# Ledger of designs, part 15: designed miniproteins, single chains, continued (4)

Each design is a single chain, and the fold is of that chain. pLDDT is the mean over its residues in the fold that is shown.

## One batch from the design tools (miniprotein)

Design m12487
Fold by ESMFold2-Fast:
Structure m12487 (fold): chain A 66 residues (1-66)
Amino acid sequence: SMAEDRRIVDLVMAFFRKYALDHVSSIEEALAKARELALALFPDLDMEGPAFARLEEEVRRLYEES
């Protein structure tokens, strides 16, 4: 569901901001690290699914709208 996808993205982004953001130097590195964290927290998550699309959008927004 969209609500479940949002919850997944929010949790991954919270972990990314706390543990990874200060260790990445580019948007490409940030996207790779966010995907790695998503799979570590949710190993059965569909990488072509809407949750990953929303996660990539949130990471891009962090760098493009900052």
Scores: mean pLDDT 78

Design m12488
Fold by ESMFold2-Fast:
Structure m12488 (fold): chain A 69 residues (1-69)
Amino acid sequence: MEVSESITDPEVARRTQALIDAGEAAEAAGRYGEAALYYGHASSLAKDNGADELAEQALARARELAARI
């Protein structure tokens, strides 16, 4: 999952990317519950900043990972 400048605030964009990166790292380690929480947080942050498409993608990924637990 990528942050494609959908969030105009660079601080928020950086934090959202960090959450996605943390989610990907947790997923790679088999920590699906932790990964789902990171993607869920990224989704909320993206939605609050008008990046609805990114928020939907992050939420879908969180739901997929939660279903694997």
Scores: mean pLDDT 77

Design m12489
Fold by ESMFold2-Fast:
Structure m12489 (fold): chain A 107 residues (1-107)
Amino acid sequence: SLPPPPDRPVELPEPEPDVVIDFTDERLYSVGESVPGRIYVRRHDTYGTFTLTNLSPDELRLTFTLPSREAAEDVGRYFTERLRAQGAEVRSRVEGTTVELDIRVPP
């Protein structure tokens, strides 16, 4: 087994995320509205676009469009794993260079 990790690093900055998202303004979006934005995927040194749609009080749809299938699959995996870790139900689909995530907020 690996040696035990050090007991809580003293105020080290969090690692820079593999994905950077730019939102312009989330406060103006209601049910049925879509939030456009851009995403940078560090692993692939590439930019994509996304759309966040508020389907209902408990349901969101995230759609990402990337220049490659590999970047799309990595983005889909990244967000699916993070959202499920927070207790959300996520259905993901990858179609070519597009990723669609249907997200249900936990009760």
Scores: mean pLDDT 69

Design m12490
Fold by ESMFold2-Fast:
Structure m12490 (fold): chain A 60 residues (1-60)
Amino acid sequence: MPEPLAAAVEALNLPEEVVRRIAEAMEAGHTLQELLALFPDLPAAVAVAAVEWQRERARA
């Protein structure tokens, strides 16, 4: 299966740097609300990426 975060990146045309920062923050234990505060210009993209990242971790 393709990585859900990668699919979200393609759909939303997110910069790789932003995706890496979101993934690192999620792994570090930051909440979705904290991520939205860190990336206020990308609220929908952050929410989608965070949900897909959480889903993949729960699956794995």
Scores: mean pLDDT 63

Design m12491
Fold by ESMFold2-Fast:
Structure m12491 (fold): chain A 64 residues (1-64)
Amino acid sequence: MSPVEKEALALLKAGDEEAARALLREAYRPAAEGVGRVLGLDEEGVERLLDMLVDTELFLLKRM
């Protein structure tokens, strides 16, 4: 588990889902932009990809 995932999990356990979401968005933005360039996504496509990545990670962290 990465340091960012550990911090996001701690925020979720404290009941601060908004802070956990913001932290994950900042952490995953470079990866979403990189994948978006390879796939030829526009800015809106990159934001949708980032939303899906963050929502998936929050879903998985909530089960831990």
Scores: mean pLDDT 81

Design m12492
Fold by ESMFold2-Fast:
Structure m12492 (fold): chain A 57 residues (1-57)
Amino acid sequence: SEIHKRFREETFRMARAILNRIKKISSGESPSDEEIKEFDEIRKRLLELERKVREYR
């Protein structure tokens, strides 16, 4: 379904964001405000999709 497709896509976006953040931390850099904002936006979209999946019955 469309909901499952969107959940998969947002999960992949989150995974990429986490990997990028790990790379920054491992090189001794803190994430930028822009990267923090992007991470938060992906988190919010993923949580919204999770709610919609839970409502699916």
Scores: mean pLDDT 73

Design m12493
Fold by ESMFold2-Fast:
Structure m12493 (fold): chain A 61 residues (1-61)
Amino acid sequence: MLSPEEILETILSDYPNLSEEAKKKILEAAEKYHAGELSEREFLRIVMGIVHAERTGKPIA
């Protein structure tokens, strides 16, 4: 498993224009995923929600 920082860098490789707020939220989710508090599916859903909100200004339905 990647470290939380490596997970964040992987996401930023695909989405380099995320805000500092979005990066912080993704890092927090990655830390919970790394600790086993989130499943892979839950983590991906959170990340996609953050990315979608940043790009569209609204949450995923």
Scores: mean pLDDT 75

Design m12494
Fold by ESMFold2-Fast:
Structure m12494 (fold): chain A 62 residues (1-62)
Amino acid sequence: MALEKYKEYREKLKKIREEALSNDGDVETARKILDEMEKLTRQLSPEERQAIIEGAIEEEKK
């Protein structure tokens, strides 16, 4: 449930990081991705945010 949302969020974050590191990334694209991530986070309840954090811990353990 929350894991799927977190996975998408993490993939977008990774893409932003790659574009920033390559120095070839489009700033507008990075801002758009950040905006989407912010909207996702804002739509989450405090309980769902905790579930995402726990899901991240589980993924990193594996």
Scores: mean pLDDT 64

Design m12495
Fold by ESMFold2-Fast:
Structure m12495 (fold): chain A 77 residues (1-77)
Amino acid sequence: SAAEQAFLSLSQEEQLAYMRGALEEARKAVAEGLISPEVVDLLERAVEAVEAGDMRAAYRLLQEARALLAEEAARRE
């Protein structure tokens, strides 16, 4: 809830910059074979949601991407 409120309090420009940074890092990790392409797909949808002004959908997609990353990290360790 605190993380959600913090994210939703950001401007669209700040949210977009944050999500584009996360997407770039995810793309690098996929290229290195560290994570699945599904993480990139979720983050790309989240960027589209921010661009459409749907900040809550963007946050939910970001949560799904983070959950998938945590699952994949747990399987590798």
Scores: mean pLDDT 76

Design m12496
Fold by ESMFold2-Fast:
Structure m12496 (fold): chain A 87 residues (1-87)
Amino acid sequence: SDMLRVAELLERAAEYLERGDVEKAFKLIDEAEELAKKSEYSGTLLLHLGMVRNGVLNLVTTGDYRRAAELLRGSAEHLREIAELRS
């Protein structure tokens, strides 16, 4: 449940990056991190989200919004796959 909600937030963040709205994208990443803190998998999720956040920040800084969005979508897909294995 929490993994699916985190995945949804990362997918929405990717949509905002594709539109060039960096501020809204990072607000959604922050919301995903807050949700992850309350999850059974908080340690693993926060480590993963920290790596994703750093990757997105580096790509956005160099103007590569497309790859930043792809990174967020890839992370969302990975979290959905993990959630399915636990249902």
Scores: mean pLDDT 84

Design m12497
Fold by ESMFold2-Fast:
Structure m12497 (fold): chain A 63 residues (1-63)
Amino acid sequence: GARDFVLQLLQQKYSAQDIVAALVKHFDLHPNQEELEALAQSLASGNVQERVAKAVAFVNAHS
């Protein structure tokens, strides 16, 4: 699921931008530019739990 995928990317030290790109590709998401930028900004800070929750919510909103 999305949670395990995001956790794996965070463990592998992916940047916020690389996590966003990987999520879009892996889950075949179709966000607009503003949504991509908002997610990347939100993933650039916070703890692992916060980053996972934000990324999972994004995938669920676009799936």
Scores: mean pLDDT 83

Design m12498
Fold by ESMFold2-Fast:
Structure m12498 (fold): chain A 87 residues (1-87)
Amino acid sequence: MIPIDEEELERLAERAGKHLEEMRKEVGLPVKASKENLYALAETAEKIRLIGDIWDRILKEEKKRGERLPPEEVEEEVKRLIEELLK
């Protein structure tokens, strides 16, 4: 569970909106969201952020090595994060 107060929820909603807007712009999807949806997405964005952090670590390691990590190791890290979040 994510401990979110009203101020933090607003910050997360704004951050979630920016992330979704950037992603939707990249794939040419419509960019729109209500405040209620942004608030719900803020909680989801926090989970996505943690997954993204793990993924970013993997990508940086791959660039440093000059080759891709085995999919098994990538899946293992992602599964660890998801399991932690869904507990």
Scores: mean pLDDT 60

Design m12499
Fold by ESMFold2-Fast:
Structure m12499 (fold): chain A 93 residues (1-93)
Amino acid sequence: APAYRAALQRAAEEGLKSMDEETRKAIEEVIAQVPPEARPVVALLLMNILLSPEFKKELGITDISVEQLKKAIDKVIEMNKEAFDRAVAELAA
């Protein structure tokens, strides 16, 4: 659905612009590994995970580098690989 993809892309772009530089860089590096058509959906999913109250508390307690954020994102994707692959396949179509 082209209109739906355009809306998702706009939401992802605006969301990333509102993020701090470290979080944005980590998300951009992870989404670079997925097909272009799936990147907006993956970016929105990762932003929702990283902006959860639990992750916000952890970011406020420790000096978390972009490298540590990437490792955390990769671990979450690995632990939820089946759901992640399904979401990418269904929402990227």
Scores: mean pLDDT 63

Design m12500
Fold by ESMFold2-Fast:
Structure m12500 (fold): chain A 58 residues (1-58)
Amino acid sequence: DLERWLANLESPESLRAAMEAAGWDRDVVDEFLNSGKYDPEVNRFTTRRLLDALRARE
């Protein structure tokens, strides 16, 4: 699952799912994604950080 999500980090849908899974409010996630077009490189970095945090919780 995590490897598949890493392969799709550029997708706003996969980023939304990762952020919600990390316990972020939907409101905050929606505002982040709607603030303008997110940078794919910044998005990749942020998503990796979230996935690392989720994995550390196991």
Scores: mean pLDDT 60

Design m12501
Fold by ESMFold2-Fast:
Structure m12501 (fold): chain A 74 residues (1-74)
Amino acid sequence: MLSKEELEKVAEGFVKLLELLFPDQPELIAKAREILEEGVRNNDPEGAFERLIELFKDNSAARALVEWMRQEFE
C-alpha cells in the first residue's frame, strides 16, 4: 500500500501525463484530477481507479493507461 505522500505524487504525475497525451480534453483531465484527489483524501485508490475507468470508458487509450496503472498497484 502506498503512503498518502506517494499517492499524491502518483496522482499529480498521472494528471500531467494526461495533459501531455490529451491536451484537447481539459474537462476530462479536470474530472480525472478530482477523482484522484478524492481517492488520496479518502485513502481509497481502488475506488478512484474504478471511477477513472468509468470516466475514460469511451477513450480506449486513456482507459488502457488507467487499467495498466491499476495492475501496478496490485
Scores: mean pLDDT 75

Design m12502
Fold by ESMFold2-Fast:
Structure m12502 (fold): chain A 80 residues (1-80)
Amino acid sequence: MLSKWSLDLLKKLAAGNTNVTVLELARVYVEALGKEFDPSKLLEVASKLSVELAKKNLTTPADIAKYLGSLAGVDVESTT
């Protein structure tokens, strides 16, 4: 389940805004997977996410937003 904060962040990414940190992406990733948020694990999750994005060749903010949205079953382009 994605919070309003995570949905707003994914919309911002889908619009091509790059003012998003890897830690913010890690938080959205945890929520998208339905995992409990643990602040002490954010750096570890951020590192894991960066590796996964590189392996999947997700290079644009829009591609990253679509990927994270799809994990949560959300179409970020249709969420207004």
Scores: mean pLDDT 75

Design m12503
Fold by ESMFold2-Fast:
Structure m12503 (fold): chain A 99 residues (1-99)
Amino acid sequence: GSADIQRAQELLRQIRQSTDPDVVIQALRELLDLVKQTTDPEVHRLAIEAAEIAVEKFPNDRKVLELARELLMQVLSTTEDRDIILRAIGALLRIIGLE
C-alpha cells in the first residue's frame, strides 16, 4: 500500500543522505522488516535501490554488505516480477564480487 511505499522512500532517503554507516545499517534492517511484511513491487524496487546505494557508499563495511545481501535475498524469495529478479541478482553478484 501507499504507506509501505512512503516508508520505503523515507528509508531510501536516509541511506542516500547519511554519511554514518550505523544510520544506513539501521535503515537496511527496517527495509528488511518491511519487505518481510509486503510483496508490493514498488517496495521491492525501492529496497533493491537502497541496497545498491548502501553498498556503493560503504563497499568495505561488512555489516552493510551482509544486510544488503540479506535484503536482496528476501526480495528474491518473495517476488515474481522478472525485472525485479534480474536487478536483485545483478546487485547480489556485485556484492559477492566485493567479498
Scores: mean pLDDT 88

Design m12504
Fold by ESMFold2-Fast:
Structure m12504 (fold): chain A 64 residues (1-64)
Amino acid sequence: DEKLREIAKELGVPFSTLKQAYNRMMGIVHSNWSMPVDESQLRRAGHGVGLSDEQFEKAREKLL
């Protein structure tokens, strides 16, 4: 995905790391599509693959 590659370059993280974060975040969103998604759940998913708070916020804004 071109968008994921661009974001990974901007954040200075490996594409594989960002794609794993994105897949985890989308899993949470899909599981809770009928309910508001808690940002703390998305943040934990990002931290689980090594994203910083700033990297997570930039990725979330662009991907979600």
Scores: mean pLDDT 70

Design m12505
Fold by ESMFold2-Fast:
Structure m12505 (fold): chain A 113 residues (1-113)
Amino acid sequence: TREARVATTTLTVNATVAAGQNITVTATVTVTARSGPVAVAASLQAPADAETASASGTAAEGQTVTLTATTTTAARPTVTVTVGVAATGDADITVTVSATGGETATASTTLTV
């Protein structure tokens, strides 16, 4: 059966922020379809005053689609990011989050649906 499966991950990124700068948060979601075509939607929510960002795409069997969502949040030393990924069918998913204020910090995880 083909149904949307939701995988949610929370990544914490330590960012060094220069005074007066906002933090730009970018989530890159790479999805590889394992059997049959996969439709994928990703949502990025950073803490507090950041807007939710979203992206969607489709991958054919054996193909990879990359989704990028970007948002901005107020300056803080630690950014906790929630990335929700909904995919139809079987997929290997890699999520990488980057936070840039004064310096760039990254975190990544792998999900399977």
Scores: mean pLDDT 69

Design m12506
Fold by ESMFold2-Fast:
Order: structure tokens, then sequence, then C-alpha cells
Structure m12506 (fold): chain A 68 residues (1-68)
């Protein structure tokens, strides 16, 4: 699956729970992103993390790791 489609799905899920979706860095030399961060209030981040984990995403602290 293209990374852009996965990023769009991830962003929709995080925004639905009230967290801000922030991409880490400007992408790699191939234009692909390695991780994203959740920002916002503690409650919003917690709810977004729960929803993302239920969807099968790995979340550590406020960081979501993207599979290459």
Amino acid sequence: MPQSERLAELQERAEREGARFEVEGEGDSDGRFRSVHLRGDELGIRLAKEALREAGWEVERETITLVP
C-alpha cells in the first residue's frame, strides 16, 4: 500500500479522537515518512492511541511507527 494512503487513514483516526496529527521531519530522501507524532491534550492523545491500537497500529508514547 502507498504510504500516503496509510498516512491519510492514520490522520483521520487521530483527528476523529481530537488529537493533532504531526509528521516527524520532512520525509526521507525517497519522500517517505518514517513516523508521526500525536499532539494535543493528554485525554485526546489517550483516546487516539486506543483507537489506533484497535486498528492494528503500533503506538509508543506519542509516536506511531510506519512500516517501510
Scores: mean pLDDT 65

Design m12507
Fold by ESMFold2-Fast:
Structure m12507 (fold): chain A 64 residues (1-64)
Amino acid sequence: GEAIREKLLKGAEAAGELSGNGAQTVAGAVAAEARDMAKQGLLSEEEAEEITKRAREAARKGGG
């Protein structure tokens, strides 16, 4: 649902506030959770892909 999507998007933002390995670890965890939620039918595959992309972009920008 929307609450899960919002939670995962906040997790993606948090990844951008970390540096190095921390940013990558959080981004990976958010991506894995989004995919798991999609498998459970709580998110669409499109929503999971968007969250994964956001997490990776945040980690790349903040975790140089």
Scores: mean pLDDT 76

Design m12508
Fold by ESMFold2-Fast:
Structure m12508 (fold): chain A 80 residues (1-80)
Amino acid sequence: SKKEEAKKKLKEREELAKELKKIYEEGGLEALAKKIYEIIKDDPNPKASFASLLYDLGKVIELDDEEVLELEKMFEELLK
């Protein structure tokens, strides 16, 4: 059902956010940007996927607004 799919996707997003937190803690912002790109580059709308991921990441790690902007810039440069 749609509710079960939504719940599964939410859990997948939570697990991914925790994995990305670990990548950030080990390799910093640049490693995080590259990992996000590898995961979502083939998505139909990578920029929307990135925004959703960043929102979920904000629940498990406190990113400064400047770090968020730098991450977005790095991601946009990786897309093209």
Scores: mean pLDDT 79

Design m12509
Fold by ESMFold2-Fast:
Order: C-alpha cells, then sequence, then structure tokens
Structure m12509 (fold): chain A 78 residues (1-78)
C-alpha cells in the first residue's frame, strides 16, 4: 500500500495539528525515496519520526515507532 502526495496533502490538512502545506510537502519529499510521488509504509517509521516528530507521535498509537498508511488516514479523519 502507498500514499500519493495529493492524498497525503488532503488527509494532513484535516489533521488537528494544522500542518502547513510546505511542511506536509517537505515531509512527503523526505519519505518519497524513489521520487515516484508515493510514500511506502517502510518509510513511515523512523524517517517520519525524524522529519516530523509531532506528526509521528499522533500516529504512533503503541509508542513502538510503527505507523501505517491506515493509521495516518484514521488520525486525520478523527
Amino acid sequence: MSLSREEFLEIARKSPAKLSDSMIENIFDALDLDGDGYIREEELGEPLKEKAPAVFAMFDVDGDGKVTIEEIKEAFSS
């Protein structure tokens, strides 16, 4: 499963954290290692935590350093 830039922007804008588009795009670019416009789940753990610790903390339910695309969608839709 992967998350597109457009989808990431939309879901992040609905977040109670009120992230700016620039912050969201910077995070997306850091996670998009292939430059293909998609975030893969293997990049959502440590890379997201390092680039956006506040965003990571919102998705890390267990505190074990794991985040899935579904957890991101859930967090923004709440």
Scores: mean pLDDT 67

Design m12510
Fold by ESMFold2-Fast:
Structure m12510 (fold): chain A 64 residues (1-64)
Amino acid sequence: MEEYAELVKEIAEEHGIEISDEQARRLAAVLRHSVKDLADLRAKVTGMFENASRAELEATLSGL
């Protein structure tokens, strides 16, 4: 679980988005059931951050 949460936080930082460790962990936990490996998670999270505004991402993460 930690590796998935760390990857989510790393991708957020790559896109200039600040998220908490807890938000990264919750997002990773939700997506982990729909991904087969870390590469699949990276692709899904990258797509979310590339296509959503910071406000949209904050709304999504606050709902976790």
Scores: mean pLDDT 74

Design m12511
Fold by ESMFold2-Fast:
Structure m12511 (fold): chain A 81 residues (1-81)
Amino acid sequence: MSQEEFDAEVDLAIAELEIAVTKVSIDRVGLENLSKEEIDEMIKRLEKVKARVEASNIPEADKQRVLADIDELKKELEKAK
């Protein structure tokens, strides 16, 4: 595995983990119980993940899937605030 391949796998793993953590937080706490500040922080973290994914060497199919998941979560969070 090259450093570039390793970095791409790490970027994908981080993105998938951030998505999973956000989903679990929403499911466990409920959107109605999240403050506007907590929602804004979740959106901010997803924006950073999105920027990293867009700049990454992640395979296109995985990149498209992960970006779609991030965009959907951001829409849900924006609707809740």
Scores: mean pLDDT 82

Design m12512
Fold by ESMFold2-Fast:
Structure m12512 (fold): chain A 87 residues (1-87)
Amino acid sequence: MLEEVEEATKLLESEDVKVREEAVNKLIDAVDSEDLEVRQKAAYGLGYAVATEEDKKVLLKAIAGVLRAIATGDERVTKAAIEGIKK
């Protein structure tokens, strides 16, 4: 799971919109992980996607993912999402 989240975050830089959409979907799934490190890295990646995404559909998915991360109520996960958006 952790390795998959790290790979998905790298795939957000892909020129292929479908690859970036699949990466965002994986990060959204990872936000519900039992592992805090996985949740934090997923939240960061979703924040990064919100900051960098140019495709409207993928951007809206990334925004929904960030809102889901904040809704978990874990301050560390929320902080990771905000830090992703700033980059």
Scores: mean pLDDT 84

Design m12513
Fold by ESMFold2-Fast:
Structure m12513 (fold): chain A 74 residues (1-74)
Amino acid sequence: SMERQQERLREFRERAEELAEKYAPVADDFKAQEEASQELAELFAEALGDETDPAFREELAQIAVQAMKKMIEA
C-alpha cells in the first residue's frame, strides 16, 4: 500500500531527525558518532522491514544520508 509506505517514510524521517538533533551537540565525539550511526542503522532496518520496492528503499536511504550529514557536518 502506498499509504503504508508514506507512513513509514514519515515515521523514519521524524525519528532520524530527532536522532540527528540528539547527537548534534556531541557530534565531535567518535563514540557518540558510532552510537548514532548504529541507532540510525537500526531505525533504517526497522522502517524498511520486508519491503522490496527500490523506490522506497532509495527514499529511506536519502533520509538516512541527510540525518548523518546533520549529525556530522553541523
Scores: mean pLDDT 79

Design m12514
Fold by ESMFold2-Fast:
Structure m12514 (fold): chain A 100 residues (1-100)
Amino acid sequence: SMLEEAKKLYEKGLEYLEKAKKAKTSDDAIKYADKAVELFTEAYKKFLSVGDFEGARKAAEGVLEAGKVALKAAKTIEQITYGIGMVLRGIGLILDVELA
């Protein structure tokens, strides 16, 4: 079912978020955070399509958290800009759910 797919994507997102937090380099942290954002964003869309607003909110919060991890690990202006973009995306998705 689409709900089961959404839950699996969310769980994979959490795995990549943990890899990002444990990464030894900025490049690895940002790479894993980017994958977490992708997975959480897919989970968010699938949760919304089945009317699971709680699941969508959790996925949106996952995007925000991945962005925060990327931003903390950032060492270059490019990495900082990328991390800020992830954070803003997460905030936008949370607001989208709250306004729905």
Scores: mean pLDDT 91

Design m12515
Fold by ESMFold2-Fast:
Structure m12515 (fold): chain A 86 residues (1-86)
Amino acid sequence: MVLPTTAYVARKLREKTGLTLEQLIALPEDELVEMAREILKEDYPFLTDEGAEKVARAVVDELRAYAKQKTPEQLEADIDAAYERL
């Protein structure tokens, strides 16, 4: 099951970049973490910079772990299903 925070960030990354999850996961880790941190800071301004970075890093690690276990189509479907439950 995809974590709610991971689903939220993944969906917002797709909306902002126009990239697929497969393309996003292929980016350098530091770039993906930075983009995820920016999304978290925009939507959750009460997060500290350190807190947002830790959450962003955890989200990126979870996305990459899921990508190793699923096809791109299955991962996108699971992300969308988890996001709709938010």
Scores: mean pLDDT 79

Design m12516
Fold by ESMFold2-Fast:
Structure m12516 (fold): chain A 84 residues (1-84)
Amino acid sequence: DAAVERAGELFRERMAQATSPEEAEMLGQGMRAQLLRLRDDPDRAVAAVEGTAASLAEWLKPEAAPIARQGGREVAELLRAAAA
């Protein structure tokens, strides 16, 4: 799924601005793996991305929280566009 691969890469790029390269890679791979599990249900995939980004924002430092939320929104928008 090209959209799933692109979504994982996009999330990794956004998280690289707020975390270490190693952590950004791990988070991007985690997002990709979750989306591959949900690829048959785009609405569920979008909800999972938004939930994951919100959970990360609660855990991250104040400076990093907006970046996680932004990354989640961008990935959700990409998935909605791909599902249309």
Scores: mean pLDDT 79

Design m12517
Fold by ESMFold2-Fast:
Structure m12517 (fold): chain A 55 residues (1-55)
Amino acid sequence: MKLTKEELVAAAKPLVEAGFSKRQITAFLLREMREAGIEVSEEEVEKAVEEALKL
């Protein structure tokens, strides 16, 4: 599966606007991606969420 960091950041933005914390967004996206069969690491998702919160 090819998900770019920029795509993960874009996916995190609506969750940031909905008021979820960084930890909650990371856990939610990681679960969603894994259930959809997309291979991602927790650290990669967490870093993308951090970028969404800053930018």
Scores: mean pLDDT 76

Design m12518
Fold by ESMFold2-Fast:
Structure m12518 (fold): chain A 86 residues (1-86)
Amino acid sequence: SAAEKVREAVRELMEKHGIAEEIDGSTALLLISMAFKRVFGVPEDRAIEAAIQAGIRPDRRYTREEVLEAAEKAAEILTREGLLPK
């Protein structure tokens, strides 16, 4: 599914950048937006908006699992908006 593909892309980006446990929300928004652009060609602004709707605030810290769950939720939002294939 689109959610599984973006979760894996975010996981790979986190591992590549040495992010093991927690990151700030602004970094999480950046990694999620990069994953959606790389996998599906979603514009960064649309991916960031979806990640914010999924619960990521730039001024808060998140665990690795919270970021991955937000990426999956953002994929559901972008699918409903017609930016990802059904």
Scores: mean pLDDT 85

Design m12519
Fold by ESMFold2-Fast:
Structure m12519 (fold): chain A 80 residues (1-80)
Amino acid sequence: SEKEKLLEVFKKTLEEIKKAFPEIDEELLEEWLKSAEKAAEQLSFEEFKEQLLDFLDTLKEQFPELAPLLEKTKAEIEKI
């Protein structure tokens, strides 16, 4: 499904963050994943995609060091 593709892109991004930025707490990564999984179950495809893009923008503000990776993820999500 298209929502599964959005989740897969997000999960791969979290894996890349874990490898490249080990200083970021794994508990935060788990919280971000759980939030995305809940949103995927509760929202339509369009609503989930928009919320996920908004969340990535929020993460870029809070963790500027992630910006290049998150911009790549955002571009991949926008193509789905």
Scores: mean pLDDT 86

Design m12520
Fold by ESMFold2-Fast:
Structure m12520 (fold): chain A 109 residues (1-109)
Amino acid sequence: KEKEELEKERIEKLAKALTDEAIEQIKEIAKEIYENTSDEEIKELALQIINTEDKKEIAKLILELEKLVEEKGSDALIKLLLAEMRLIAEGADQSLLDKAKELIEEIKK
């Protein structure tokens, strides 16, 4: 029950932070996750993010994707893409986004 209340708070806070511009950027990262993972469950969650317009549902799917990636022990690339997605969703400044992109580019080498 305590964990369920914390998850609801996380979803609500994240959904409130989401702008239409952030949603477009999140969908682009979800496409990149979809293209770079071989895991069908991760692909399905990424595809659901791409295909939904509801801010609360997008927030829920991001948190579900974070949990699934942690459980699966996914590649560093998928973890960094997810971290970039979370930073965008929370309205992080450009300097943090630039650092995340630099780390992603280093792993893609």
Scores: mean pLDDT 78

Design m12521
Fold by ESMFold2-Fast:
Structure m12521 (fold): chain A 87 residues (1-87)
Amino acid sequence: SDEELEKLKEEVKKIVEEKVKDEAVKERLIAGLDRIRDKSIEEGLSVEETGDRMGAYVYTEMAHAGMPQEEIDEVVKEINKLIEKYK
């Protein structure tokens, strides 16, 4: 549902806000999560598919930004743990 996809986005956003220290990268990630949520609603994607896309996006953007691997791993781990609750 649209409500479940919004809730998932807010929970992923909270992880990003708590774990990502670079403010510019954080803002870019949050904007990307909003875009993924909107596209997932448009396409009728499941919560699991939306979560997987959000996790892949966060990983790719943090890696592209040259962030420390330890910080990337911590953020992705928390997102994956969150997605497991929806299986």
Scores: mean pLDDT 86

Design m12522
Fold by ESMFold2-Fast:
Structure m12522 (fold): chain A 86 residues (1-86)
Amino acid sequence: KEEEEKLKKFLEESNKRIQEETDKAYRDVNWVEAVRKGAELYRETAKEVKEKFKNGDEIAAQLEQVARDLELARRYLEKQFEESIK
């Protein structure tokens, strides 16, 4: 129970950090960088969840999937940006 509460709090704090970091990059009109930072933070969060929480493996796998989805989005945005500057 204590481990579940700590995990929930950690995920809430991590989500806030991810939002703050991506918002900063987005304000600079650097959408590719914002998505890249998001993916990086989700991978870091997945690693910490797996290391700190005994039952974090499933949640870590979900966070890694989000990071992979963001990487796909980043490639798409990067391609769109490259095409827009031609």
Scores: mean pLDDT 75

